# Designed miniproteins, single chains, continued (2): the designs that were tried, part 103

Each design is a single chain, and the fold is of that chain. pLDDT is the mean over its residues in the fold that is shown.

## One batch from the design tools (miniprotein)

Design m7578
Fold by ESMFold2-Fast:
Structure m7578 (fold): chain A 84 residues (1-84)
Amino acid sequence: LAEEVVRATAAGDAEAHERALEELREAMLAAGASEREIRLEEARLMAETARALAEKARAAGDEEKAAEYEELAELYERKARELE
């Protein structure tokens, strides 16, 4: 499921990305995860997808987008650390 979120985001498929996130949330709630644990996992996934998008943008020569995605990844990595 986490791999599915990363893959959908990298492909630019917003609908698949949203569905994968919703399925992850539902699965974690069904497993008894707390809201904090769900938020932590979502933050980690967002950081991972932002890193993947930054690499893709950099490979395409789009340094501005790469920098924006790197900032986004750092933001989510910070949020994840706060929730640990």
Scores: mean pLDDT 73

Design m7579
Fold by ESMFold2-Fast:
Structure m7579 (fold): chain A 81 residues (1-81)
Amino acid sequence: SDVQQYMQQLQQRIQQDPNNSTTWTQLGTIYVQQRRYDDAVRYYQRSIDLDPNNTPAWQDLGIAYRNLGQFDISDQYFSRA
């Protein structure tokens, strides 16, 4: 599928440039679309570790934690976004 091809391209970009926070965020977003919130959290966390100023990644972490039912953690990420 087009989503699987895009995911494969993003994974290849991580191999070439593992410090590009945007690529980690894009993979996290695909996992959210697949309702794989635990995986999404891992990728968004890596993104903010690389670039703490990536505001969209903080917001997306909040959304992922909310979907995992972890509302207190979600609120913390939204307050920092």
Scores: mean pLDDT 86

Design m7580
Fold by ESMFold2-Fast:
Structure m7580 (fold): chain A 72 residues (1-72)
Amino acid sequence: DYEKIVEIAKKAIEEAEKGDKVEGVLKGIRELGELDPELGNGRAKAMEESEDKDKLAEGELERFKALVERAE
């Protein structure tokens, strides 16, 4: 399952950097939530309800990068 988490993180980073940062990050968080609800679903909802989605997306993007780095 950890390999799937890293794969989701890599895809989220790629989508966030090449396209819409907020949407790419949200997609990644939702996919993580499907593997483990505590990893994603609550954070996706909090981000959707936030007044500063761009700032939260930056924080989540850095978290995705940290997950990938830790796996290597």
Scores: mean pLDDT 75

Design m7581
Fold by ESMFold2-Fast:
Structure m7581 (fold): chain A 100 residues (1-100)
Amino acid sequence: MTPEIKEIREKIEKLHELSNEAQAKVAANPSKAREVVEETIERLRKEFEGDPNVEKMINNIEKVLNSDLSPMQQFIFFESSLTVLIMLYYAELKELEKEA
């Protein structure tokens, strides 16, 4: 149980780091919002290889990036998607802490 709890905590921390870095980059240069999302997706693919929740999130983000939504709306969707994934892992963490 402790190893699974540690793994999920590390995933949550990493997702927060990626979200904060993306927000900081876009705040500094809003014209790079698309580039920042694409770079963060590539990092997510490498660092979360084999995670089906991350892969589903990436697929949904890519659909939005191929839409006619503005770059800022695409970025808001991206950040909201990361927040939802963090909340799902947080819920999973809470279930594991209960131990049967």
Scores: mean pLDDT 84

Design m7582
Fold by ESMFold2-Fast:
Structure m7582 (fold): chain A 91 residues (1-91)
Amino acid sequence: MEEYRRRIEELVRRAERELGPEVARALEEGLRRALEAAEAGDTQKAVALAVATALRIIGLALDRGADLEAASELALEALRLIEEAIEEAER
């Protein structure tokens, strides 16, 4: 799970550069909570938090007039990261 925490940090840094600190903060908070749920074996909570985080990132980008394509790509990568973490936790 240390690898997934590192990947979250990399995504947060990318979000801060491309979409700004508010989007980066929302991504970090949401993904850390989703990862904690995945590590605890709460798959439904992990998926729900990941989806909510993805929607929040897109919503913040829309509200701020930021790059929606970049926000959508980041949201999809965030969802994939949590899906992979859930799969690893089940091994």
Scores: mean pLDDT 85

Design m7583
Fold by ESMFold2-Fast:
Structure m7583 (fold): chain A 72 residues (1-72)
Amino acid sequence: MSDAELLREIARRLEEAGAAPVVVEALRESADRGASIDEAARRVMQAAFATLPVEEALRNLRLAGEALREVL
């Protein structure tokens, strides 16, 4: 699976789990730009903490980590 395919699968699972749109968008934009998993992770972290309350950012990062574990 390519990094782009992996990022889109994580985004899909997060959207189904009710993750914040900003996190889902950051993953899809990263995939569209050909970003690595590490680059996408940094962008998701930055977007979440810039736009969401701390508790929601942490919840969304936990969901992202769970989705990544499921697809690897």
Scores: mean pLDDT 83

Design m7584
Fold by ESMFold2-Fast:
Structure m7584 (fold): chain A 96 residues (1-96)
Amino acid sequence: SSAEEFLEEVRERLSKHSLVSEEDIELILEQLRTLLELGEEELAKEYFEVVLELLDLLENGTEENLEKARKLNEEFLKEIKPKMEELYKKLGIEAK
């Protein structure tokens, strides 16, 4: 399955970053799996790309990179997270 291949890539790529715990990785994988099961492949990819960019910025933590990380996180919370929550709410899947 294309979805299974994507989730394996996600685990491998996130495992290379020291700033994410195993619990963080499992949470991200669960969210991505849910999006893929709902057919939201583009949203899943967008979410993953934001997570990776955020980790790269935090690991190379110059003052400019930390400011970019804050802005990216704010944009994620404003644009991506509400789309995920609306989708879950519509389908009755992710109440918590």
Scores: mean pLDDT 79

Design m7585
Fold by ESMFold2-Fast:
Structure m7585 (fold): chain A 61 residues (1-61)
Amino acid sequence: SDSLAQQVAAARQAARDTVDEIDSPYKGDIFTRAMNRLSLGDLTSPEDARRAAREAARELE
């Protein structure tokens, strides 16, 4: 769990940074959707987290 926890923490920070960069009124929802994607399979890298956040932002417009 240690290595996975570290990967998740890094990905979570990347998602936060990306959400802040997007400058959306739906920041909280975008972050939540990105975190849900990270919980589904291989989405544990910072780059995957950034992509998940951008995709969530597009879905919410």
Scores: mean pLDDT 71

Design m7586
Fold by ESMFold2-Fast:
Structure m7586 (fold): chain A 81 residues (1-81)
Amino acid sequence: LSAWARYALAKTVEEQAEALVALFREDPEFVLEFVVPRLKRIARYGSPEERERALAVVELAVALDPRLAPVLAEVLDLLRA
């Protein structure tokens, strides 16, 4: 999936957040089924750098599209814990 590839291969927080928003707008079910579980895995098992980046990406994505707030709420709670 091109939108998923843009998200997975994004080098910057801004690029990854924009790609996440685009992916959510195109396929919200994919975000719930595949992206959210991966972000939860990063929150639990990722390196400090991976967790910090994930938090920045998720916070920026919610700012870009507030409809993501309920979708990413559990991820944000885990990353802020």
Scores: mean pLDDT 85

Design m7587
Fold by ESMFold2-Fast:
Structure m7587 (fold): chain A 60 residues (1-60)
Amino acid sequence: MTPAQLREAKIKIISEKYGVSREEAQRILDETEAAAAEGDPQDQAFLDRLDKEAKKILKS
C-alpha cells in the first residue's frame, strides 16, 4: 500500500466514523499526524489521539 493510499483510507474511515465531510476528515487527520508524528491506523495510540483531535475540531 502506498502512503497516498493509506492517507486516503484513513480519511474515508474518519469521514464515515464521525459523519463529517472529506474536507473535515482531512483536517482531523492532518492535526492528528502533526501532533503524533505517526500514522498507523491500527495503532491504538494513534486512534486515541485521532479521537481527541476530532472532538476538538467538531466541538468548535
Scores: mean pLDDT 71

Design m7588
Fold by ESMFold2-Fast:
Structure m7588 (fold): chain A 105 residues (1-105)
Amino acid sequence: SEKAEEAITLANRALAHAIGARYLVDQAEEYLKKGDYEKAIEYAERSIELARQTLADADKVYELLPELDEETAENVKGIVDMARRLANDALERAQKILEEAKKKL
């Protein structure tokens, strides 16, 4: 169905952005460790942006769940639950990096 196609597309995009947010926050932590505070801030801010996009897409998928068949709903929910966990972790870590890096500038 069109709703299933929309939910699958949003779920896959949410997961891709969540993986990106995690990659960027890992890079931000490495830059912070090396004393490159400008790069740490840059990568942390980009991680926050992708994490927020993930959470927005996940919310849209949750709204679509009641309109999907049970199997599609279960699969798509699994993907966005994972994406949401990754995004929330990246968001928390990135916010701490921003606080620490800005104190040292």
Scores: mean pLDDT 93

Design m7589
Fold by ESMFold2-Fast:
Structure m7589 (fold): chain A 88 residues (1-88)
Amino acid sequence: HMAALRAHFEDALARFEEDLRRLEELLREDPASVAEAILEGLERALPVLEAVRAYLLSQGLDDLAARVDELIKRVEELRERVREALEA
């Protein structure tokens, strides 16, 4: 049932986008106190996002795969910011 599969991933991606927004806010508020925990979470999330992207492409859900690409970029950007905060 392709509609149910699409709806499932749309919901999952929206939740991940909100979680990522919250982590971005926490890093802005107190980078030194939360940076290490955020980095661990992001490093665990990247291989999962890459696997999800590959799966979505294999199912022809190219629009959702593009959303995952944007999330991967945001995670990589946040990971860079976290590393900078830890070096400061």
Scores: mean pLDDT 81

Design m7590
Fold by ESMFold2-Fast:
Structure m7590 (fold): chain A 65 residues (1-65)
Amino acid sequence: KLSREQLLSEIDASMAVMERAVLETNGTLTKQKKIELLRRAIDKARLVPDTQAELQKELAKVEAE
């Protein structure tokens, strides 16, 4: 079991990469690309159910856009 702080840091880094991609593409990132990135983040959080549930909730919101 990894520490919560380490896992949150890695997830935050993944989200930062997504935000940078949005910024570099003039603020446009496709819905499909967001879904792909969120699914990968969920997979990485597999060992922390609480964090994984939060990410699944975000994925559901993006899918419902």
Scores: mean pLDDT 67

Design m7591
Fold by ESMFold2-Fast:
Structure m7591 (fold): chain A 71 residues (1-71)
Amino acid sequence: MVSDEQIRRVAEMAGVSPEQARRVLEALRAMGKTASDPLSREEVEAIAREAGVSVEQAERVIVAANALGIT
């Protein structure tokens, strides 16, 4: 599981709330993917829908998590 500290760092880097960051990372994990995996546009759209965020917000969270080495 991702820690609250890691979620807060991702949220700060991505410019979203910690709750939004957590939902995006949970949606990634539910899909069997990590932030470092190559994602199609359709996969990012599915993650955004499940997390209740925009596609732009989902992309920013994924990029931030990958930059921080978070699974």
Scores: mean pLDDT 80

Design m7592
Fold by ESMFold2-Fast:
Structure m7592 (fold): chain A 95 residues (1-95)
Amino acid sequence: DDEELLRRAEELAREGQRLLEERGNTPEALAEALRLAAEIARLLAELSSVSEEEKRELLRLAEAYEAMAEWIAAHPDASDEELLAAFRAIHEAVA
């Protein structure tokens, strides 16, 4: 299970990186990459080697990435400055 989880996480990470490289700074690409990041965090939280504390941190990180993706979807016309401000606020809220 752990080997399969890690392999899937690596595959999703490569997909996210490729998506951003290929599509750049579009809201759709950013939202998709963030959803992939959330899925990666959830997969890593299922590893037998992670502690309960690490699992909670990974799940909080997944929640933050999902919130960021939802914010982008709700604000497709947002400037880079507005995106940065929103991401900072979401990150602070899940700290």
Scores: mean pLDDT 82

Design m7593
Fold by ESMFold2-Fast:
Structure m7593 (fold): chain A 111 residues (1-111)
Amino acid sequence: SEEERKRERLKELAEIIEERKEELIEPIKKTLDFYKGVGEEAFKYLYDNALSLLDPEKPLSSLSPEQIAFLSVGEVYEEKGEKAIEELLEIKDPKEQVEKLIELLRELSKE
């Protein structure tokens, strides 16, 4: 089902970020800063485009760190809205910011 595929994607993204945390810290920070700069409407448009270009036959782990960061932040935005992104932006330590993003993705994968 669509809902089951979405939960599996959220779980996979969380697992990828946990495994590759050091290389994802800067891409995630840059993605959140980008969201703040362009606003939610522009970010959503770009996120919807990125999803439409996703190859369902390729594992998410084959994506660049920048693509993984962008999709992960986009998923949190789609599910929890602007408030969740604002809460991530308030975290000043980039490592804690990534850990909170992983937590949110894992929580969403159980909903």
Scores: mean pLDDT 85

Design m7594
Fold by ESMFold2-Fast:
Structure m7594 (fold): chain A 85 residues (1-85)
Amino acid sequence: SAARRREAAERVAEALRAAMVAAGVPAADAEAVAEGMRRAFLGEPVSAELEEAARAVGAALSEERAAAIAEAMRDAFLEAVEALK
């Protein structure tokens, strides 16, 4: 259902936001990138400003911090996909 897909998108976005904040990304930047991920997951348009925020955050992250964020997002994504079944 659309509601379950929205819940899945919110879960993935929240996991990304929390992982980014834990990695030292400023809360406002983490929220912007998480919103972009939520929209992308739902097939909604992502603004140029959200895309630029994501690029800036990515460029500032160390390899170790980027890997930690990727692991947290992978776990949340798999849980979200399973919840859609």
Scores: mean pLDDT 79

Design m7595
Fold by ESMFold2-Fast:
Structure m7595 (fold): chain A 69 residues (1-69)
Amino acid sequence: MDLVEQARALLELLAPYVPGLDALPEAARERIAERVAEWIAANRDRPLSLHEWQRELTALVREEIARIR
């Protein structure tokens, strides 16, 4: 699977935990998906638990939303 497509799927799973994510324009969501894909690529070899991955990704998405708005 393409990393950007994987990132979009993860954003759908994170939407309940990140208010306003689903209300963003498509261009903004694509930008966030690209940032998430970059983060996944950079961190794929880190021995993180699923809870640590969720926490770090949620924080990243929230920071990107704050930068866009």
Scores: mean pLDDT 75

Design m7596
Fold by ESMFold2-Fast:
Structure m7596 (fold): chain A 71 residues (1-71)
Amino acid sequence: KPLTPEELVKQEIDDAKKALEEGRYDEAIQNAERAIFLAKKYKLPDDVINEAKKLIEEATRRKQEREAALA
Protein backbone atom coordinates (compact mmCIF):
# COMPACT_ATOMS: atom_id res chain seq x y z
CA LYS A 1 0.00 0.00 0.00
CA PRO A 2 1.49 3.40 -0.97
CA LEU A 3 2.30 5.87 1.80
CA THR A 4 0.27 9.07 2.16
CA PRO A 5 2.11 12.33 1.36
CA GLU A 6 2.29 13.06 5.11
CA GLU A 7 3.77 9.60 5.84
CA LEU A 8 6.25 9.90 2.95
CA VAL A 9 7.50 13.29 4.18
CA LYS A 10 7.69 12.00 7.77
CA GLN A 11 9.75 9.02 6.59
CA GLU A 12 12.21 11.36 4.80
CA ILE A 13 12.51 13.51 7.96
CA ASP A 14 13.08 10.42 10.13
CA ASP A 15 15.72 9.15 7.67
CA ALA A 16 17.41 12.58 7.76
CA LYS A 17 17.50 12.51 11.59
CA LYS A 18 19.01 9.01 11.56
CA ALA A 19 21.63 10.00 8.96
CA LEU A 20 22.54 13.05 11.08
CA GLU A 21 23.02 10.88 14.19
CA GLU A 22 25.23 8.48 12.17
CA GLY A 23 27.42 11.29 10.74
CA ARG A 24 26.08 10.83 7.19
CA TYR A 25 25.59 14.56 6.67
CA ASP A 26 25.22 14.51 2.86
CA GLU A 27 22.45 11.90 3.17
CA ALA A 28 20.79 13.89 5.98
CA ILE A 29 20.74 17.02 3.78
CA GLN A 30 19.47 15.02 0.77
CA ASN A 31 16.65 13.38 2.76
CA ALA A 32 15.60 16.71 4.32
CA GLU A 33 15.64 18.43 0.89
CA ARG A 34 13.47 15.61 -0.47
CA ALA A 35 11.05 16.14 2.43
CA ILE A 36 10.77 19.86 1.54
CA PHE A 37 10.26 19.01 -2.16
CA LEU A 38 7.47 16.53 -1.35
CA ALA A 39 5.84 18.85 1.21
CA LYS A 40 5.71 21.66 -1.39
CA LYS A 41 4.52 19.28 -4.14
CA TYR A 42 1.61 18.04 -2.00
CA LYS A 43 0.96 21.47 -0.40
CA LEU A 44 1.52 20.26 3.17
CA PRO A 45 1.67 22.65 6.18
CA ASP A 46 4.80 24.77 6.73
CA ASP A 47 5.49 22.90 10.01
CA VAL A 48 7.07 19.93 8.18
CA ILE A 49 9.01 22.26 5.84
CA ASN A 50 10.37 24.16 8.86
CA GLU A 51 11.43 20.90 10.57
CA ALA A 52 13.25 19.76 7.41
CA LYS A 53 14.97 23.16 7.01
CA LYS A 54 16.23 22.93 10.60
CA LEU A 55 17.71 19.50 9.83
CA ILE A 56 19.46 20.88 6.72
CA GLU A 57 20.94 23.74 8.78
CA GLU A 58 22.23 21.36 11.47
CA ALA A 59 23.64 18.83 8.97
CA THR A 60 25.28 21.58 6.89
CA ARG A 61 26.87 23.10 10.01
CA ARG A 62 28.25 19.74 11.18
CA LYS A 63 29.52 18.91 7.68
CA GLN A 64 31.27 22.29 7.38
CA GLU A 65 32.88 21.85 10.82
CA ARG A 66 34.17 18.39 9.83
CA GLU A 67 35.47 19.53 6.41
CA ALA A 68 37.10 22.66 7.89
CA ALA A 69 39.06 20.42 10.28
CA LEU A 70 40.35 18.43 7.26
CA ALA A 71 41.25 21.49 5.16
Scores: mean pLDDT 83

Design m7597
Fold by ESMFold2-Fast:
Structure m7597 (fold): chain A 59 residues (1-59)
Amino acid sequence: MTERGLAVQKAVEAVKAGKYDEARKILESVDPGELADSVLKQIKLGFEEGAARRAARAA
C-alpha cells in the first residue's frame, strides 16, 4: 500500500464527514496542490452522484 493510497482513503472519509479543508490538507501532504485539487474534485463528484442516487431511491 502506498502512502498516497492511505491519504486518499483518509481524504474520502474527511469528505464524507464534510471536512473538506482536512481532506485537501491530507491530499496536499502527498501530492502538489493542483493534483490534490483534482483528486478532491473527483471525490466530491462521486459523493454528490451517490447522494443523488440515494435521494432518487428514497423518493
Scores: mean pLDDT 72

Design m7598
Fold by ESMFold2-Fast:
Structure m7598 (fold): chain A 68 residues (1-68)
Amino acid sequence: MKELTEKLLPILSPEDAEEVARRAETALGFNDIDMVLGAVSTTLRRLGREDVIEEAQEIAREYFEKVK
């Protein structure tokens, strides 16, 4: 989602933020927070950004709760 990409920009490059947001958006379609958090962690691990997994998951969790 565009808004989620913008929230990730402080901790990720624009390219990485877009990829993470795209994966999270796909997982959100299943209405399952565990799938969203899993998509975020898996994508960041592939990008070599394990250092920000916890922070990115918190941003995604807060965003998911707000969209409700």
Scores: mean pLDDT 78

Design m7599
Fold by ESMFold2-Fast:
Structure m7599 (fold): chain A 97 residues (1-97)
Amino acid sequence: MSPELEVEVEVGVVRLEGAVAKTVINSTEEDEETRKKLIEAIEEAVRAIEAAIRAGAWEAAERALELFKEGMKALSEGNYEEAIELLRKAAAVARAG
């Protein structure tokens, strides 16, 4: 694939996964503060990963994507504190590239 197409596809996938996760969080019975922290952590991780991908920081982006996937898995299992920590780590790793 062309590098430009790969960048757009990867950014689109991360954005879509973040949007789906926010929809799931809004349907949860969790308290308002926890939902707000989850949404903020997802948005920050998505933005940081997108910036890393667009900057060509591929190693940082790949590590951040793995942490993002682990965070999404924790979220799907109801482990909200772990999800928040993993998503924040994903954003930090993406920014370190």
Scores: mean pLDDT 77

Design m7600
Fold by ESMFold2-Fast:
Structure m7600 (fold): chain A 78 residues (1-78)
Amino acid sequence: SSRLQQIRQYRDLADQYRDNSRRLQGQSQSQGLYYQGLSDYYLYRARGVGSDPDGSQQLNQQGDRLLDTLRSQGDRLR
């Protein structure tokens, strides 16, 4: 129950950021890409929760690398 709720929460966040990305792409490509990246990050989080320990570790590492890239992009967009 709790695990499925966490997966749903991450997917809902991913969908929200994807919608924001689509809305902004026509006005700012950099902002659109930033929100698309946040959507992808939350999809990695959702997959990590659903995976075995080794798969979860790999997905979390991929998500962390994406998050580091997004932090750098966010600093440039401020």
Scores: mean pLDDT 77

Design m7601
Fold by ESMFold2-Fast:
Structure m7601 (fold): chain A 70 residues (1-70)
Amino acid sequence: SKEEEEVRRIGKIYGFKQEDIDALIEKLGADKTRMMLNSYAAKKEGFELKSEKSKEAVEEAEKILAEKKK
């Protein structure tokens, strides 16, 4: 979908592989994956995550990506 294409574009900008983004979309859906990528990017750029939900989203994404590499 158009939303999935946008998520893949954002993921590529922040250094994620397309296959990793596709795995996140498959498990979480496009909207939640987009939120996670934006939160991950903010954390990587040194910005503090303001909401607990954003912190949880980043942790969930990191767990999914780590599991996929095994």
Scores: mean pLDDT 71

Design m7602
Fold by ESMFold2-Fast:
Structure m7602 (fold): chain A 87 residues (1-87)
Amino acid sequence: DEEKFKKALELAREAAKAALEGDYEKAIELLQKAIETLDSIENPSEAAKKLKRLAEEAIKIIKSGDEELIKAAAIGLLQAVDALEKA
């Protein structure tokens, strides 16, 4: 399950970078893969549950098409991934 959480963190990081590059379709695809990976964890930690909520909110924001909110969400997701990786 630690390996799955690390995989989800990397997928979320890649998604945030894709969103910052304007590749919104790739960002959504990577976030969906992160959520699927997290959902495959039998006993998710609070960190895993938090990452899932952040990924779901990021998809919602990207789908809104608001470029300023997408940029803010992507930066926030990168910061959250870095913080969760160190925990």
Scores: mean pLDDT 87

Design m7603
Fold by ESMFold2-Fast:
Structure m7603 (fold): chain A 94 residues (1-94)
Amino acid sequence: EISAETRALYDRLVAPNPDLEALSKELGVSKSTVSRITELAQEVEMLILKAAVFGFPEEELKKLEETFDELIDLLRENGLDDLAALVERLRDAF
């Protein structure tokens, strides 16, 4: 089950200008790792929007799949399993 806290945390990762220092302290991961996580999460959100606007073209869906997989792997590698589960559920909606 995806908690409200996990959803709120994901929303902070995809927000414009996320607070990398606060997220690094809260998640217990390096600031550089949080920066990469936020970059990938924002790329996922952008690719979802772009795919929806252009009618889910094959090239955009392939890039979206690759970006989902990279984000999920990075989250699991850093022990962020609840966030990874949320991202997997988002991926499964496509």
Scores: mean pLDDT 84

Design m7604
Fold by ESMFold2-Fast:
Structure m7604 (fold): chain A 99 residues (1-99)
Amino acid sequence: SHVEEAEKILEDIKKNPDKAPELLKQVLKLAKDTTDPEALRKVLDAVDEALRLNPDNPEVARLALEVAKEVLKNSEDLEVILYAIGVALRAIGALLDSE
């Protein structure tokens, strides 16, 4: 299940914040492979946690934007779309703060 895969990656990000760039590449692949709103929401949960734990990492912010973009391409669910927009705005803010 894509939901279970996304939840596992979220837990891996919480345990190993320094591996967030590598784990977000896996999250990006999941975002490309599913249109399921529940799975896409869990993908965004993983991205949001990676941003929270790595506020000054521009690679994490860049990957977060790419994941949000893929979610926006694949989702027709309004709540998921709004969540993805929120994540994208936070990622842009992190990139601006790093110059």
Scores: mean pLDDT 87

Design m7605
Fold by ESMFold2-Fast:
Formats: C-alpha cells, structure tokens, sequence
Structure m7605 (fold): chain A 77 residues (1-77)
C-alpha cells in the first residue's frame, strides 16, 4: 500500500525546493511548457508533474499542496 504520509513528506521537500528556485511567473511559464511538451509515453508522470506545478500556483501552503499532490498520485496508481 502506498504510504500517503511518507509520500506527502517527500513531496513537501520537492515542492519547497521548486518554490525557492522559481517565482510564480516562472512556474506559470514552466507549466505552459510542460503542457505543450508532455511525453505521451509517460502520461501518469506527466499528469503528476503538471498537478504539482498547478498546486504551487494555487496555494502558498506547501503542506496542503504536497498532501493534494500525494492523494492525486495515489489515485493514478
């Protein structure tokens, strides 16, 4: 069984690093690029990446973003 708590903690670290590296404007450009250049061979990975970027744009609460992303990934598996 996928441990949602462990996944959330790992995603929190990843999302915090992305937030530190990119501004909201840069995240919007990255999201646009990812949508246009998604690899159809890895649809679940692409969907998870897009969801993570969208959540970072929707909320400044990294813990909430990580939790929602973890739940989204669990539903994909």
Amino acid sequence: MLDLEELTEKLKVVLEEVRKKYSKEELEELLKYAKENADPSFPKAAAAGLKGLELLLETDDIEEAARELAEFIAELL
Scores: mean pLDDT 76

Design m7606
Fold by ESMFold2-Fast:
Structure m7606 (fold): chain A 101 residues (1-101)
Amino acid sequence: ALDAGLTAFALGDLNAAIAAFSQVATATALNNLGNALSLLGQYADALAAYKKAIALNATAALFSNLGLALLQIGDIDGAISAYAKAAALGDIAAALTLANL
């Protein structure tokens, strides 16, 4: 369940969080899955989760999370595109990150 996944994540149990979030195909669960995968350094899987979340509900936070994961794998052009979309949706932190790329 989403609540079980959030509890596991808050407690630092990333494997339990991933298992719980993987059972729920909502934008929120997929975003939380991507965040847990990113904390484990599994950026390719995190990117897949964020892209699925964006397809369901595109938010500034999702594009910022996508941009950070793209930076971690060295895709600077992809990160610029993602942060530009986050900034366009009102994420000031994404706009500042984009200005420093």
Scores: mean pLDDT 81

Design m7607
Fold by ESMFold2-Fast:
Structure m7607 (fold): chain A 61 residues (1-61)
Amino acid sequence: MEKVKQAEKEGADLRAKIEAQMDPEEGKRLGLGKWTELVSKAATEATREYLEAQRAAAEAA
């Protein structure tokens, strides 16, 4: 349970950091592909940690 909350928080923080670092103007200039890749990477990382935590809990039980 706690690891899930931590993964969500870290994923949200990472995503916000990436968005702030890569200004919307820069993302538009590089094209939707680059912007989508950065956002997708952050979302995938958060989802991966969430699923990993659930799997670890199930395996430990």
Scores: mean pLDDT 64

Design m7608
Fold by ESMFold2-Fast:
Structure m7608 (fold): chain A 85 residues (1-85)
Amino acid sequence: SLERLEKLLREAGMTDEGIQTALDAVEVIKNGKGTVAGQEVDKEHAKSILQNIMKALHERGVDKELLERIAKEIEKITGVKIEVP
């Protein structure tokens, strides 16, 4: 669920702005198009945004187990697999 994803991203130390960016990207993947931070993006760009978020969290020392939980929740919502570093 989006609520569960939001909680996991918050546990990973993301800001409200960063969480909103991730949730917007998830919605774009579900709908095929939409906006992230007011910019129109397609599914490919939205997936790239989520992959870049995962990489940034890993580089900041977020636990691999938490990253795997985030990736799995995104997959449950979108049907798209996000790589865990």
Scores: mean pLDDT 85

Design m7609
Fold by ESMFold2-Fast:
Structure m7609 (fold): chain A 70 residues (1-70)
Amino acid sequence: SSQTRQDLQQEIANLDARIAKLDAEIAGLQKQLQQNPDDQQLKLELQIKEGMRALLQGMKAWLEKLLSKL
């Protein structure tokens, strides 16, 4: 239905906003790590955020696949 399509498009837009925020945070952490290359806590935080980004990207791909079948 048109309502279901709109709801899926809104969820995809929400995921895009969350991914964009994570991309900015990852860029900031990468810059900090360049200044402190041996910071193990900073490396762990970066890996966690990269993992979260991958999960959100997977969710987006799944929703886009559902949208393509409507």
Scores: mean pLDDT 90

Design m7610
Fold by ESMFold2-Fast:
Structure m7610 (fold): chain A 77 residues (1-77)
Amino acid sequence: SEAEREAAIASMERLKAYLIKLMEENNVPQSTIDEYKQKFDDLIARLRAGEISLEEADKEVSELVKEALELIEKLKA
């Protein structure tokens, strides 16, 4: 539904903001932070345009978050 898509977009925007803050707090290079911002923006744009399903967007967001968290863990080592 349209309401489900809008709710998903709002959740993605909140998650993007939180993840960027977490990356900044862990001294991730700005170039890498900008790359993740772009990936989130591209996913949100594709979902808004109806180019991807809610299921596909959820899967791609989950992988993106996983990759970012793994990167942060490597920086702590």
Scores: mean pLDDT 86

Design m7611
Fold by ESMFold2-Fast:
Structure m7611 (fold): chain A 65 residues (1-65)
Amino acid sequence: LAAMKETVIKAIEASSLPEEKKKEAIARIEAAKTREELLKALQSFVSSLSDEERYSFAEALEKAF
């Protein structure tokens, strides 16, 4: 779980998302205590993104994994 959180946070930081969205996403990911909570936080985050933001995050995530 910790390694997965670190990877997702790095992907968020590497993306071209607005700083406000990055901070919100990182806070939600940090708050997740289980893999299920992490996936729910990630799903909610991705659902809040525009198509352009989603593409940027997906590219960063692919490079991080």
Scores: mean pLDDT 76

Design m7612
Fold by ESMFold2-Fast:
Structure m7612 (fold): chain A 77 residues (1-77)
Amino acid sequence: MTVEQVAEQVREALTFRGDVETGERMARALRDGPEAAERLARGLPGDAQILVYAGLYALTGDPRYLDRAQEVGDALV
């Protein structure tokens, strides 16, 4: 998956939840790099964080992002 594909999918998912401005900011952060996206995600509600970490996993293949998504999900239960 390309950076642009991941950025667009995350933007659409956040926009569907009513967070248009947050979706646009996250798309820009994903284009800047994983660190920028992670920093922005820390300020988001847990369900939005899970979407971002799933996108980062799709982009990087790094299983640490799956672990992070699971940690956030566990905190919501």
Scores: mean pLDDT 76

